# Designed miniproteins, single chains, continued (2), part 92

Each design is a single chain, and the fold is of that chain. pLDDT is the mean over its residues in the fold that is shown.

## One batch from the design tools (miniprotein)

Design m7396
Fold by ESMFold2-Fast:
Structure m7396 (fold): chain A 67 residues (1-67)
Amino acid sequence: GQKEIVDEVEKKLEEEQRRLTLLYIQGKISAEEAEKQFREIAEKLLKEAKERGLSDEDVEKLRKKIE
């Protein structure tokens, strides 16, 4: 259902944020590059969620949560 899609997206966003933060701490990427990559991944995950049947309103709520 809708809640399962939201939970999956939130979990993936959390995992990607942790991964990018670790790369930044290790000096492998800049803070600006980490933020850019996170935004690109977030937009991709939101688009996939919409294609899986998540409503436009729920997509916008998730987007605001990551801004």
Scores: mean pLDDT 82

Design m7397
Fold by ESMFold2-Fast:
Structure m7397 (fold): chain A 68 residues (1-68)
Amino acid sequence: AEALYEEAMELIEKAEEALKKGDIETAKRLLYQAEVLALQLVLQGATEQAQEIGKRIKELEKKFGVKF
């Protein structure tokens, strides 16, 4: 569970860097991958970690005015 959470957080961090550079397509791909890892965490019973990933993605969507 922790490894999936760490990977998802790294993907979100890379997505934020892509958004700062205006690379929306790369950011969407990275955030989609993070969302898939969040679903895997739910299946493993790590619901709180999955919710935190979703929250971080929504914060980025709001900050950059985009929807993924």
Scores: mean pLDDT 82

Design m7398
Fold by ESMFold2-Fast:
Formats: C-alpha cells, structure tokens, sequence
Structure m7398 (fold): chain A 61 residues (1-61)
C-alpha cells in the first residue's frame, strides 16, 4: 500500500492529465483513511473516466 501511495503522489505531481490527477488525489485520501474497499469498488468507474494509470496502480493491490 505504501508503495502505491508513493506512486499516486508522484502521478498527482507529474501528470498533465486532470482526470488522472483528480483520481490520484481522491485515492490517496481513501487509502490513507484505510478505505481499501471503497478504492476497489471505484476501480471500474475510474477506468471508464480515463484514469488508466491510477487504475493500473490500484489493480496491484
């Protein structure tokens, strides 16, 4: 989880895609709150929205 959090923070700072940045910020908050079930439940929706890099990181959990 900690490695995924670091990758999400990097994506938030370096990505030029606003969809990826919003998804990264939201999932950082959920993971830090321990809400893994909410993160996994949101995965299909973020893929459909085009946040494919965030989705790929979350799929490693």
Amino acid sequence: VEEILKELEKLLKTSTDPVERVAAAEFIELLRAGQLDEVLAALPSIEAAGATEVAALISKL
Scores: mean pLDDT 79

Design m7399
Fold by ESMFold2-Fast:
Structure m7399 (fold): chain A 74 residues (1-74)
Amino acid sequence: SKRHRAILLLVAGDILYAGGEVETAVELYVEAARLAKEAGDEETVELALRRLREIAERHPELRERVEAAIEEIE
């Protein structure tokens, strides 16, 4: 299901971010939020968006890219 795939992508994003793969983690969180939104899973959308906002705060070089992705999802 889209909900199940969204949760798996969120977890994969968390693992990659912890490993220092920041840009790939952003891509996974964006796809997780998109799939969760399509599935009507508001909780998973909020979790993915929170992770994206945290990355935008901690990685200024990615801020514009992350903020644009969040705006497209919302």
Scores: mean pLDDT 88

Design m7400
Fold by ESMFold2-Fast:
Structure m7400 (fold): chain A 82 residues (1-82)
Amino acid sequence: MQALVSVELEVEPGKAKEARDIALELAKQPGVLSVSAVADEKNNKVYVGILAESEEAARQAVEDLLKKAPYVKKAKVTITPL
């Protein structure tokens, strides 16, 4: 069963674009169908959408994103099974 993931990241100042670029690289992971990411540099936020083949693939993608972005101050993650 596919899953849709919505991620809202609050990052350290100056890191929004870097976090966006890391999020977009998740599209290369097995089980990830599509990724969208928007950097809000003014508010130090990044909004990420992931469509994954499964809830497991969705969880792995989120874990990889957070592991690669240690400057994330807060993360709000919502995983919706489709």
Scores: mean pLDDT 85

Design m7401
Fold by ESMFold2-Fast:
Structure m7401 (fold): chain A 93 residues (1-93)
Amino acid sequence: SLKERLEEALKIVQEKGTVLSKEDMERIAELLGVPVEKLGNEKGFITREQAIEILTELTGLSREEVEKWFDENKLPDILTLEQFLKAALEILD
């Protein structure tokens, strides 16, 4: 399921910390069903705008609904991959 794939991706990030290899990033991208290029340009970080785009694709919610959820949960303009994956798991509940 999508939830199980997100949980596996989160475990990879938590086990590896801030230093993710290209192979780790490719595996996370595969688990999320997105191109690795969409996981951000900054090592270990993703922009809020890019996170919202990926979450709209994963959840089927509108961009406006995902953006409102980010605002209500006070998420920053730049997220760690761990913060992003935790947000993805929480929005699916």
Scores: mean pLDDT 78

Design m7402
Fold by ESMFold2-Fast:
Structure m7402 (fold): chain A 89 residues (1-89)
Amino acid sequence: SEEEEIKRLVEELKKKHPTLYKQALLDYMKNREKDPEKTEERLRIAFRLAVRELYPDLSDETIDRIVEAFLEEVRKEAEKMKENIKKLQ
């Protein structure tokens, strides 16, 4: 399915650019509560550039779907980490 292909491409992007994922997660956790809109916009720009570099032949619509899926993964991981930190306090 298209959803499975997007998920596969997101996992491939995480493997090919582990630093991008880690930096995005740290940026999101540090700055989301202070400025959520600007933080997400900055991450979308960074992800879009990385996806275009890896997959120059993909349509803009497909790139946007991959970017949103990658941002959603960052959101999920950030919430999970936030819950784990609360449990340690």
Scores: mean pLDDT 81

Design m7403
Fold by ESMFold2-Fast:
Structure m7403 (fold): chain A 84 residues (1-84)
Amino acid sequence: MVEETRKKAEELVERARQIAQQYVQQSLTGSPQDQLEAMAREIERLGKEIAEIADKAGDDEVKKKAAGELSQIAREAAQQILAL
């Protein structure tokens, strides 16, 4: 059960990286502001899912680690989008 919780959190973080990378690519041909807002909403939803999974498992460390990773992913992608 603990392994399943951590594995799901890890998969959701990987999904966030894919989403962020996709929005960075789309910002090259579209509206950077619209892509930035859409990316932020999707990463926020993934963060909520990870928090719920971690809370159910009682694994506060996984919750904190995932939150930090998602924040870094969002900041790096936003910086790339805004640097255009």
Scores: mean pLDDT 79

Design m7404
Fold by ESMFold2-Fast:
Structure m7404 (fold): chain A 85 residues (1-85)
Amino acid sequence: DEELKKEAEKLGERVGEAFREATETLYFMLGLVTGDEELARKLEEEGRKKGEENGEEMKEKYYKKKLEELKEKKEKEEKKRKEEL
């Protein structure tokens, strides 16, 4: 169970980081498109906040999804072993 949690956590961290970076990049690019330095700065700040929120949300979502997948796979393998005995 602890090993399954560690594997799911690694995937969650990778996915969360990717979504954080993507969100920050999108807001940064939006800032550039405005041509307004104050709006660009505010959008960059909002992008960092939204990136952190989105990253944490996606980290948890994919952690849960991967943990469920790994538990289902383990249960299926345990059932198969009982059938082979």
Scores: mean pLDDT 82

Design m7405
Fold by ESMFold2-Fast:
Structure m7405 (fold): chain A 58 residues (1-58)
Amino acid sequence: SALEEAARAGREAGRALRAGDAERAMQYTKILADHLARAGEEAAARTVLGMGRRDLAA
């Protein structure tokens, strides 16, 4: 399901952030947002994209 794909992408994004891999983290954050949007969670999708941009700019 889209929510299961979102959960997998979220775990990968978190793993990449902890490893300091900003490019991989952004890639999986975009995948997470896309799956959340497909599941009808548009507000959550916008939130995770905003958080990802802030974390990568810090």
Scores: mean pLDDT 75

Design m7406
Fold by ESMFold2-Fast:
Structure m7406 (fold): chain A 68 residues (1-68)
Amino acid sequence: SMRDELLEIADRMVAIFARTHALSPAEVARLRAELEAIVDQGVAEGLSEAETIDRLSLALQRAAAAVA
């Protein structure tokens, strides 16, 4: 399903981000929950895969800015 595919993409994004920014397990869990919520909202709103990925990317950009 599109949801399962988007969750796989989100998991890969979290893994890369966690390695790059040395996130704690609690921070990883929080980021994962945030990206999962974005996937679920995108699916509920009928967004395309590309539109949902754009929202995931924006969330990671905001997370990166917050870590500084």
Scores: mean pLDDT 86

Design m7407
Fold by ESMFold2-Fast:
Structure m7407 (fold): chain A 63 residues (1-63)
Amino acid sequence: SPAERARERYRELLAQGKTPVEAYNEILKEVERDLASGKITPEEARVMIEEARRLALEDLRAA
């Protein structure tokens, strides 16, 4: 699912040493690029961005 893809990418970026904010911003950039190229739908883009934001906010609250 789009949410699962966003969660996997978020975890991958954190494993690479990105902060929650940096991981979220990288996902935003990747999603915007994929949306512009037609690789994903607007609905998939929305779900992925919402999931990445949720994860970043949870990690920021836990810090």
Scores: mean pLDDT 87

Design m7408
Fold by ESMFold2-Fast:
Structure m7408 (fold): chain A 56 residues (1-56)
Amino acid sequence: MEVPDEEKLVKSAEAAGRNAALTVAELRGRTPTQEEIDRYAKLAAEAAKKIVEYWK
């Protein structure tokens, strides 16, 4: 079985990060800023890249 495409995994993590930003803002009773969404997406993508690196 081939290892999933690293790029696809990173994109999936970015989507999860964006959803986390939306959830946090909702729990705080406010609308998330684009900067917050981008920050969470970046953090999730970086974490995914490190996970892939450890399994290579």
Scores: mean pLDDT 75

Design m7409
Fold by ESMFold2-Fast:
Structure m7409 (fold): chain A 96 residues (1-96)
Amino acid sequence: DELVRRIEELIERIEELAREAKDPEAREHLLAAAELLRKALEAALAGDVRKAAVYATAAAILAVAATLYDPELGERAVELVLEALRALEELEERIR
């Protein structure tokens, strides 16, 4: 599925940004955001739209928090998370 692959690719790109982070707090927040997006994808595939939304929202908050420690990497991570949220919404619509 193209949407699943796209979401997985976005998660991997966030993990790559975390590895580039020199600040350990930024790295920790970005890795946590990636893990929460993975949980959101699993919930969406299981048909649990509310659970997916909660995990996805938490991932966005963590990406925003990363900007406090690394503004450039954090902003890039926020954009990737927002793209993943859009893809998750499209995936949920296709399950119906």
Scores: mean pLDDT 87

Design m7410
Fold by ESMFold2-Fast:
Structure m7410 (fold): chain A 70 residues (1-70)
Amino acid sequence: MSLGSYKGTIEKGMSGNVVKELQEKLSWYNIKIDGVYDDETEEAVKLFQLQNGLKVDGKVDKKAREVLNK
């Protein structure tokens, strides 16, 4: 899976297929799946991080990606 193979950090201001896959994993937070990491996506990421005991910084690092790919 491309999100699971990505080696960098996904954060606000990014766009593309990796962001779209992130948004699909976070779809239950009622966000748009448009491939753009905007304020709506950042808030959903922060909620996901809080619920999973991760650092709440709005940045999807390796640990956050591993949790999303369960």
Scores: mean pLDDT 76

Design m7411
Fold by ESMFold2-Fast:
Structure m7411 (fold): chain A 98 residues (1-98)
Amino acid sequence: STKEEREKRKKEVKEEFEKRKEELEKEAERLAEELFPGAFERQKESILEVLKKENKTLPEEEIERLARERAEAVAYTAAKLRVIGDFIDKVLEKERKE
């Protein structure tokens, strides 16, 4: 029964996700744009700390390019985890409260 209950929950989560996938993806994209400036500054600081520890230097343009690439990935991942992960958790919690 515990295995059957887990399979049933997985199926319910998948069905609810597929039904709302487009809206959740759009919400995650909007949140990623809001998170980007903070992610960019944090990634730039991280790169500068690595360079300081290694006693190395890079042109500012290269630091900014690397920070932007990393920040885009981090912001999107964080946004997707918040929007889609919170949605999935909410679907699972709704099943537990009855």
Scores: mean pLDDT 81

Design m7412
Fold by ESMFold2-Fast:
Structure m7412 (fold): chain A 55 residues (1-55)
Amino acid sequence: SMEELQRRLDELLEEISRLLEGVRENADDPEKVAELRRRIEELIREAGELAEELE
């Protein structure tokens, strides 16, 4: 349902926000930052795909 897609999108955006905080907290660890950035890029792509389905 559209409500389920909207909830999933909201959950992805919240997770992205938490990972961005993780990047700031681990700024002195380049390997950790690289891993978090890859995860953020993956979630942004998923959020974009879900947002298109909500059209």
Scores: mean pLDDT 82

Design m7413
Fold by ESMFold2-Fast:
Structure m7413 (fold): chain A 59 residues (1-59)
Amino acid sequence: SRAERRARALLHAMGLLQQGVAEADVVAELQRRYGLSEAEARAIVAEARAWLDAQLAAS
C-alpha cells in the first residue's frame, strides 16, 4: 500500500540521515528506490529530520 511504502521510505531516510548521508542524497535515494516525487521525498526527509532532532532534544 502507499502507507506501507511511505513508512518504509521514512525509516530508510532516518537510517541514512543517522549515517551522515547528505539530505539531497537521501532525497535522490528515496525517489530512485520508492518512485517518489521530489516533493514527496523532501517531505519525508523533513519528517525524518524533525524526528531525529526531537530525539537529540529529549536527552
Scores: mean pLDDT 84

Design m7414
Fold by ESMFold2-Fast:
Structure m7414 (fold): chain A 71 residues (1-71)
Amino acid sequence: MSAQQQENIQSIEDSAKYIKEHWDQFSEEEQQQIKAQVEGQLKQAEKLNDKESVKILKELLKFMEEKEKKK
């Protein structure tokens, strides 16, 4: 794995962990913005065939969707 790929995966994991831990502290507007950014990142990761990033981003989106359903 290149250094760039390792940095990207680690950054995504750290961001996902931070978002999950602080999700309920974000405003509804911030939550919508974060969700849109994550969806955009997922599309980019899928285009790049970055399987590890895709997995992390899909799990993060699933977390957000479950939180939205429970309200």
Scores: mean pLDDT 75

Design m7415
Fold by ESMFold2-Fast:
Structure m7415 (fold): chain A 91 residues (1-91)
Amino acid sequence: MEVAELLKKAAEAALTDKEKAAELLKEAAKLAEKNGDTKMAARLNRLAELAPITDGELLSLEAKALAYEVEGNLEKAKELEEEYIKLAQKL
């Protein structure tokens, strides 16, 4: 629950303040690791590292997709991943 909430906040921040988004992603990664999800923590740390050079809309979509994945809503996560791919191809 807390990891998904931090990721939703990171997605919102990605559109206006990528530094804040990166900080929220690092916080979410630390919490995921504490919860025993080392794979998710690694993915979130990687996303945070790349946040300053990532398009804000792409960063927002990726963070939202990961939030839904953490909540177990794989169908919604997949939809957002498809939106990410479509947007990335247009940039």
Scores: mean pLDDT 84

Design m7416
Fold by ESMFold2-Fast:
Structure m7416 (fold): chain A 85 residues (1-85)
Amino acid sequence: MKEEIKKIVEEAINYVKTLADRYAAEARRLGHEEVAAEIQRLADYSIKKLKELEKEENPELVRQKAASIVTATALDLVGLLLEAE
């Protein structure tokens, strides 16, 4: 059960990292280094929140919370990129 929670968290963190890396690269391509930095900062904050879920004991609750964090993060990252140009 604890191992299942760890796998859920690790998978969610990898999704956030991959998404942030892609959007940060796009921001840099468009000449917005400050937006790329903000994207990475937001991703780091979300990853920290996801790691806190490892303290939970209910894998279903962890899945729901991880999905919410990932979804909110994805929307925020898209918002930052759209505000750039």
Scores: mean pLDDT 84

Design m7417
Fold by ESMFold2-Fast:
Structure m7417 (fold): chain A 77 residues (1-77)
Amino acid sequence: MAPEHIVEAAEKAAAGFDKTGELEVEKEGDVYIAILPIANGYFAVAIDAKTGEVLGAGTGKTEEEAKKNALANAKTS
C-alpha cells in the first residue's frame, strides 16, 4: 500500500528498536505516518510523502501518543 521508499525510510528510522509487531503505515495529507510496536509501547515516524525525508520521530505508550510525538517533532524541523 505505501511506496517502497517510504517503508524503507520507516524501517531505517526504527532500526534501533526491538520490534514486537508489524510496521503499519498510513497517509495523512502530505505525510506518511509509520507506526511500529516496540517493547515498551510504540514508535512512530513522520515521512514527507513527496521526498521520503524523515520529518520527525517519537515514541509513546500508545499508538496515538507515538503519532502525536512524531508530528510534534516534525514541526520543529
Scores: mean pLDDT 78

Design m7418
Fold by ESMFold2-Fast:
Structure m7418 (fold): chain A 88 residues (1-88)
Amino acid sequence: LPPEPTEEQEEEMLKRLFESIDVDKDGVISKEELRAYYEEVNQRELSDEEVQRIMDTIDKNKDGVISFEEFKAFARESHERQEEERLR
């Protein structure tokens, strides 16, 4: 596996992940879909406060759903932080 994906490869991976979370295929992720995803990935229950914190961090326009653009922005910020930690 390459050490770093290209921007296009990263977007394709994020799009597939987004579409896996967006079960109703309306192009946005609801709070409940976000909760279900995080509970499956972390294999633990999330509190309402934890889910709301994640939602508030990603949903910058506060419309109660996450667009693909907001999702990409959040994922890129998370990836940058992990790369800084790896380089230390």
Scores: mean pLDDT 69

Design m7420
Fold by ESMFold2-Fast:
Structure m7420 (fold): chain A 67 residues (1-67)
Amino acid sequence: LIDPSLPLSDQQYELQKYLATSEAYRQLSPRERAAVLLHLVVGLSYKEAGERVGLSPATVRRAVARV
């Protein structure tokens, strides 16, 4: 679990560590993994993350839902 009382930078670090240990995250394609990181760690919307990697917002949303 990520502690919401931690500073934002520490929350991003803990979330990135969590994703690295997630089997569901590791089963995603490289583009889907990049989109999940852009959304969850960087804070981009599904549309913005999708635009960066060439995926639709719906595909990014499904990838995020898997982790």
Scores: mean pLDDT 75

Design m7421
Fold by ESMFold2-Fast:
Structure m7421 (fold): chain A 75 residues (1-75)
Amino acid sequence: MDKKAEEAVKKAEEALREAGLFDELEEINKLDKVKRMIALAAKAGKLAFEDKDPERGTELLETGVTLMRILLEKS
């Protein structure tokens, strides 16, 4: 299992917590591993698009891309 997968998941979870999406994060954590990564990637991408801070938006977008890349590698 890639350590980079765990780091990307943690970063996406932190972004959801910072956005106040605690209930959504709890539901996502009930999903199986693959579905959880898909849901986290989608949420990170949405948060990046809605963020008005270019630096923070870029970090969120990079997190979403990293999760998608790892998901493709695991498929």
Scores: mean pLDDT 73

Design m7422
Fold by ESMFold2-Fast:
Structure m7422 (fold): chain A 81 residues (1-81)
Amino acid sequence: MEEELRKQQEEEQQFQQMVDRIKQRLRQQRPDLPDEVIERQAEALAYTAMELRRIGDSLQAELDRRGRLSIEEAGRLPLPR
């Protein structure tokens, strides 16, 4: 099934995006550090963040679902049917 492939590709994209953002931030905060050190630290941090996000994804999705229902129930804006 393509769903598993899509999930793997999304995880890889998210991982790379996290690594890139962390690398840029580390380079700005620690320009004295060698690129190799920054890269390794960024990968470690991104991996940890990805693991935590993966664990929390189901919880986050459920929270978001309940949040959206609460917004609908608030009745501040009419929703199209």
Scores: mean pLDDT 68

Design m7423
Fold by ESMFold2-Fast:
Structure m7423 (fold): chain A 106 residues (1-106)
Amino acid sequence: EEARKRLREVYQRAIDVAQKAIEAANGTKEQLYELADELERVARELRHQVNQDKTLSQEELTHAGRTIAALLRMARLAREYDESTRPELVKAAQEAIDHARELLAL
């Protein structure tokens, strides 16, 4: 139960940082570099919490893995700071939000 509560808190943080990424997509290089560090921290924490909860279903593991992959993809795109890939950053953010919302619904 406590592990599930912490896991849900990290799912919400994944949504929050992905929404922040959409808002910051047209931001400065400094803002996008800071965002990349935050995205990587949330991805690491989600992976850690998922690895600690042995009661997770295969469906939960799949959505968590996709959320982590999307957060790491966003971090890479943010560090590249390329205007041509901004739509890809926004798309990855939406994918992270969708998968994390599925996890909160389970």
Scores: mean pLDDT 85

Design m7424
Fold by ESMFold2-Fast:
Structure m7424 (fold): chain A 73 residues (1-73)
Amino acid sequence: SAEELRRLAEEAREEAERLARELEELIRRRDFEGIRELEAEILANPDLRARAAAALARALVAERYEAEEAAAA
């Protein structure tokens, strides 16, 4: 039980890290439409790993958007 939950958490973390890298690449290319599409696709997946990845993805997008708004002000 505990071992199974730990394994699921590790898998979720690995997927989140991979997704974060994909988002950073999209942001670097200024492909915000691609980011939006990727996030929407993840949110459609009810899997625990997908939810963890989506949370991290939202945080990354929010951080980058906030930085751009601050620079534009």
Scores: mean pLDDT 66

Design m7425
Fold by ESMFold2-Fast:
Structure m7425 (fold): chain A 94 residues (1-94)
Amino acid sequence: ARGEAGRRGALAAGEAAVAGARKTTAAAMAAAAIAAVGAMVDAEIASGSEEAREAGLRAAEGGREAALAGTPEGAAAGGERARRAAEAAARAAE
């Protein structure tokens, strides 16, 4: 469950960041940032492992970067980073 929670959090953060960048509005960017923070908290609560926690933090960082970039390219980069971090941590935790 720990690896799955971290992975799910990272994917949610990436998706929220993409949605925020696509609309490029203050409200959408705020929603993406809030979702990224939520994903980080969810991953930390569920994980109990340092690797899963680190994945959650990296996913939140990627989501935050994408939200701040306000561009499709920035959102894609942030989302990809979040996915890679979650998958790596899930593999290490298993």
Scores: mean pLDDT 57

Design m7426
Fold by ESMFold2-Fast:
Structure m7426 (fold): chain A 103 residues (1-103)
Amino acid sequence: VIAAINALIAASPTNAALYLNRGLVLLAQGKYDDAIADFTKAISLNPTNASAYLNRGIAYLNLGNYSSAIADYQKAIALNPANSTAYANLALALANAGNSAAA
C-alpha cells in the first residue's frame, strides 16, 4: 500500500489527503517519525484538518513526546469539538505527562 501511495504523491504532491493516508499507514506500522513527517506535510497543505493533528498527536504520544501530543490533541479539539477520541487521547497524554513528572 505504501508503494501505491508513494506513486500517487509523486503525481499529486500537494494533495493533503495522500500525506494523511500515508501517515496513517506508517503510524499503524510503528514508524512514528515518518508518520509525523507526513502528518506535518498534510497540516501544511490543509491547516484545518483535525484528523491530521489527532493522528500526529498519537504518533507523538507513542514516542513519549507528551507536550507535543497534548498540543496536537488540543488543536484537534479546537477544530472538531465533537471528536470524543481526541478528548480520550488528551486525557491519556495528560496522565502520562503527570507520571513522567512524578519522582
Scores: mean pLDDT 81

Design m7427
Fold by ESMFold2-Fast:
Order: sequence, then structure tokens, then C-alpha cells
Structure m7427 (fold): chain A 59 residues (1-59)
Amino acid sequence: MAEEVVEFARAFFEGALKDSPISEEEKKRIIEEVERRARENPEETLKELEELYSHQIPP
């Protein structure tokens, strides 16, 4: 369901941004934007996350 994609997106970007040189406030804004997009377009957001995940290592 859409909420599963929202949670997955949140966790993924929290991890990706953990060591980013941007502020915690900016990280929160990015996470909020990602959550919003995931709720509006869960299928497209999931595809984007799968693409980002595939750039790490399979599997």
C-alpha cells in the first residue's frame, strides 16, 4: 500500500542523508518532500527507490 512506500522512502533517504553535509533541518525537509511524493505517486516513488537501491550492490 502507499504507506509502505512512504515508510520505505523515509528509511532509505534517512540512511542516504545520514552523513550528508547538509543541516538536520534540510534533511527533514527532504524527507517530508519524499514522503509527500510517495503518497501522491507510490508506484513512481517505488521505482525511483529501486533504481537508487540498485546503484549500491545487487542484492
Scores: mean pLDDT 73

Design m7428
Fold by ESMFold2-Fast:
Structure m7428 (fold): chain A 79 residues (1-79)
Amino acid sequence: SEIEKLMKEARELEQKAVEAYKNGDLEKAIEYFEQARDLYRKAAQLAEEKGNPGLARAFRAMADYFEAKIEELKKKLEE
């Protein structure tokens, strides 16, 4: 399904973000987390449209988690 593809891509992007962070590349880590956040937001919308509000809430929670992580990393990069 499209949701399963989005989940797989988001997980791969999260892994790439963590690897970039470990290598000290904060800018790439932010970019990968932003892409993962956006994919979870799309997955949440699709889950809602398909009548699965529980799954949509779970995906929104993941997107919010990545948003918080992005803000934390941006503070490290710019401040």
Scores: mean pLDDT 87

Design m7429
Fold by ESMFold2-Fast:
Structure m7429 (fold): chain A 80 residues (1-80)
Amino acid sequence: SADAAQAGAAMGKGLKALEAGDYAKAIEYFEKAIEYAKKAGDKTLLAYSLKQLGIAYEKAGDAEKAAKAFEEAKKAGYQE
């Protein structure tokens, strides 16, 4: 779907921002990936997007937000 394609594109941009050390942009792109994954109804893309958001928060030093994102990723993966 178009929403799934947008989620993939946003994840790619987020990963590139992480590699560049731009954690604020990485977080923004992963939040967009989550939005598109929810619109697509794709729980697998949602789980992966939440996992990447958690990694971005860890690299930014936001341990509490990272933990919350990882917990939501686990919930999304367990709900099929």
Scores: mean pLDDT 84

Design m7430
Fold by ESMFold2-Fast:
Structure m7430 (fold): chain A 71 residues (1-71)
Amino acid sequence: SARDAFDAGIDAAGAGDFDTAVALFERSIALDPDFAAAYQALAEVLERMGRHEEAAAYRARSREIVAKQRA
């Protein structure tokens, strides 16, 4: 499930395995494109990897999803 991929991604990120964390968060987003937390987690990992432009794009998408859910 999207949640299982997300939880595995959090575990990988905690272990410092950022490449695996990215792949798992991307899988979570593919399974549930409205899962705002997965976009935010992916952005945080990308920021730690120095991929600032990609991180900013995913943070923006997370905010957009949250805003639509509150509307």
Scores: mean pLDDT 85

Design m7431
Fold by ESMFold2-Fast:
Structure m7431 (fold): chain A 72 residues (1-72)
Amino acid sequence: MIEELAKKGEEYFRKAMKALEEGNKEEAIKYLEKAMEYALEVGKLLFPERAEEVEKAVEEAKEKWIKLIEEK
């Protein structure tokens, strides 16, 4: 169910942001990776004909977020 996957992704993203606020970069990256995994699955289900574009967008977003976390 797409709604459950989206909810899990949101929960992990929220955990990542909380970990980042607490200065725990390792935990923030871990939760962010899980959030991006759920975002990828949701995107593929919503846009199966554009799966490659969704994969690229999610990977680019993940790399950008990890870099921002590491650079702080």
Scores: mean pLDDT 81

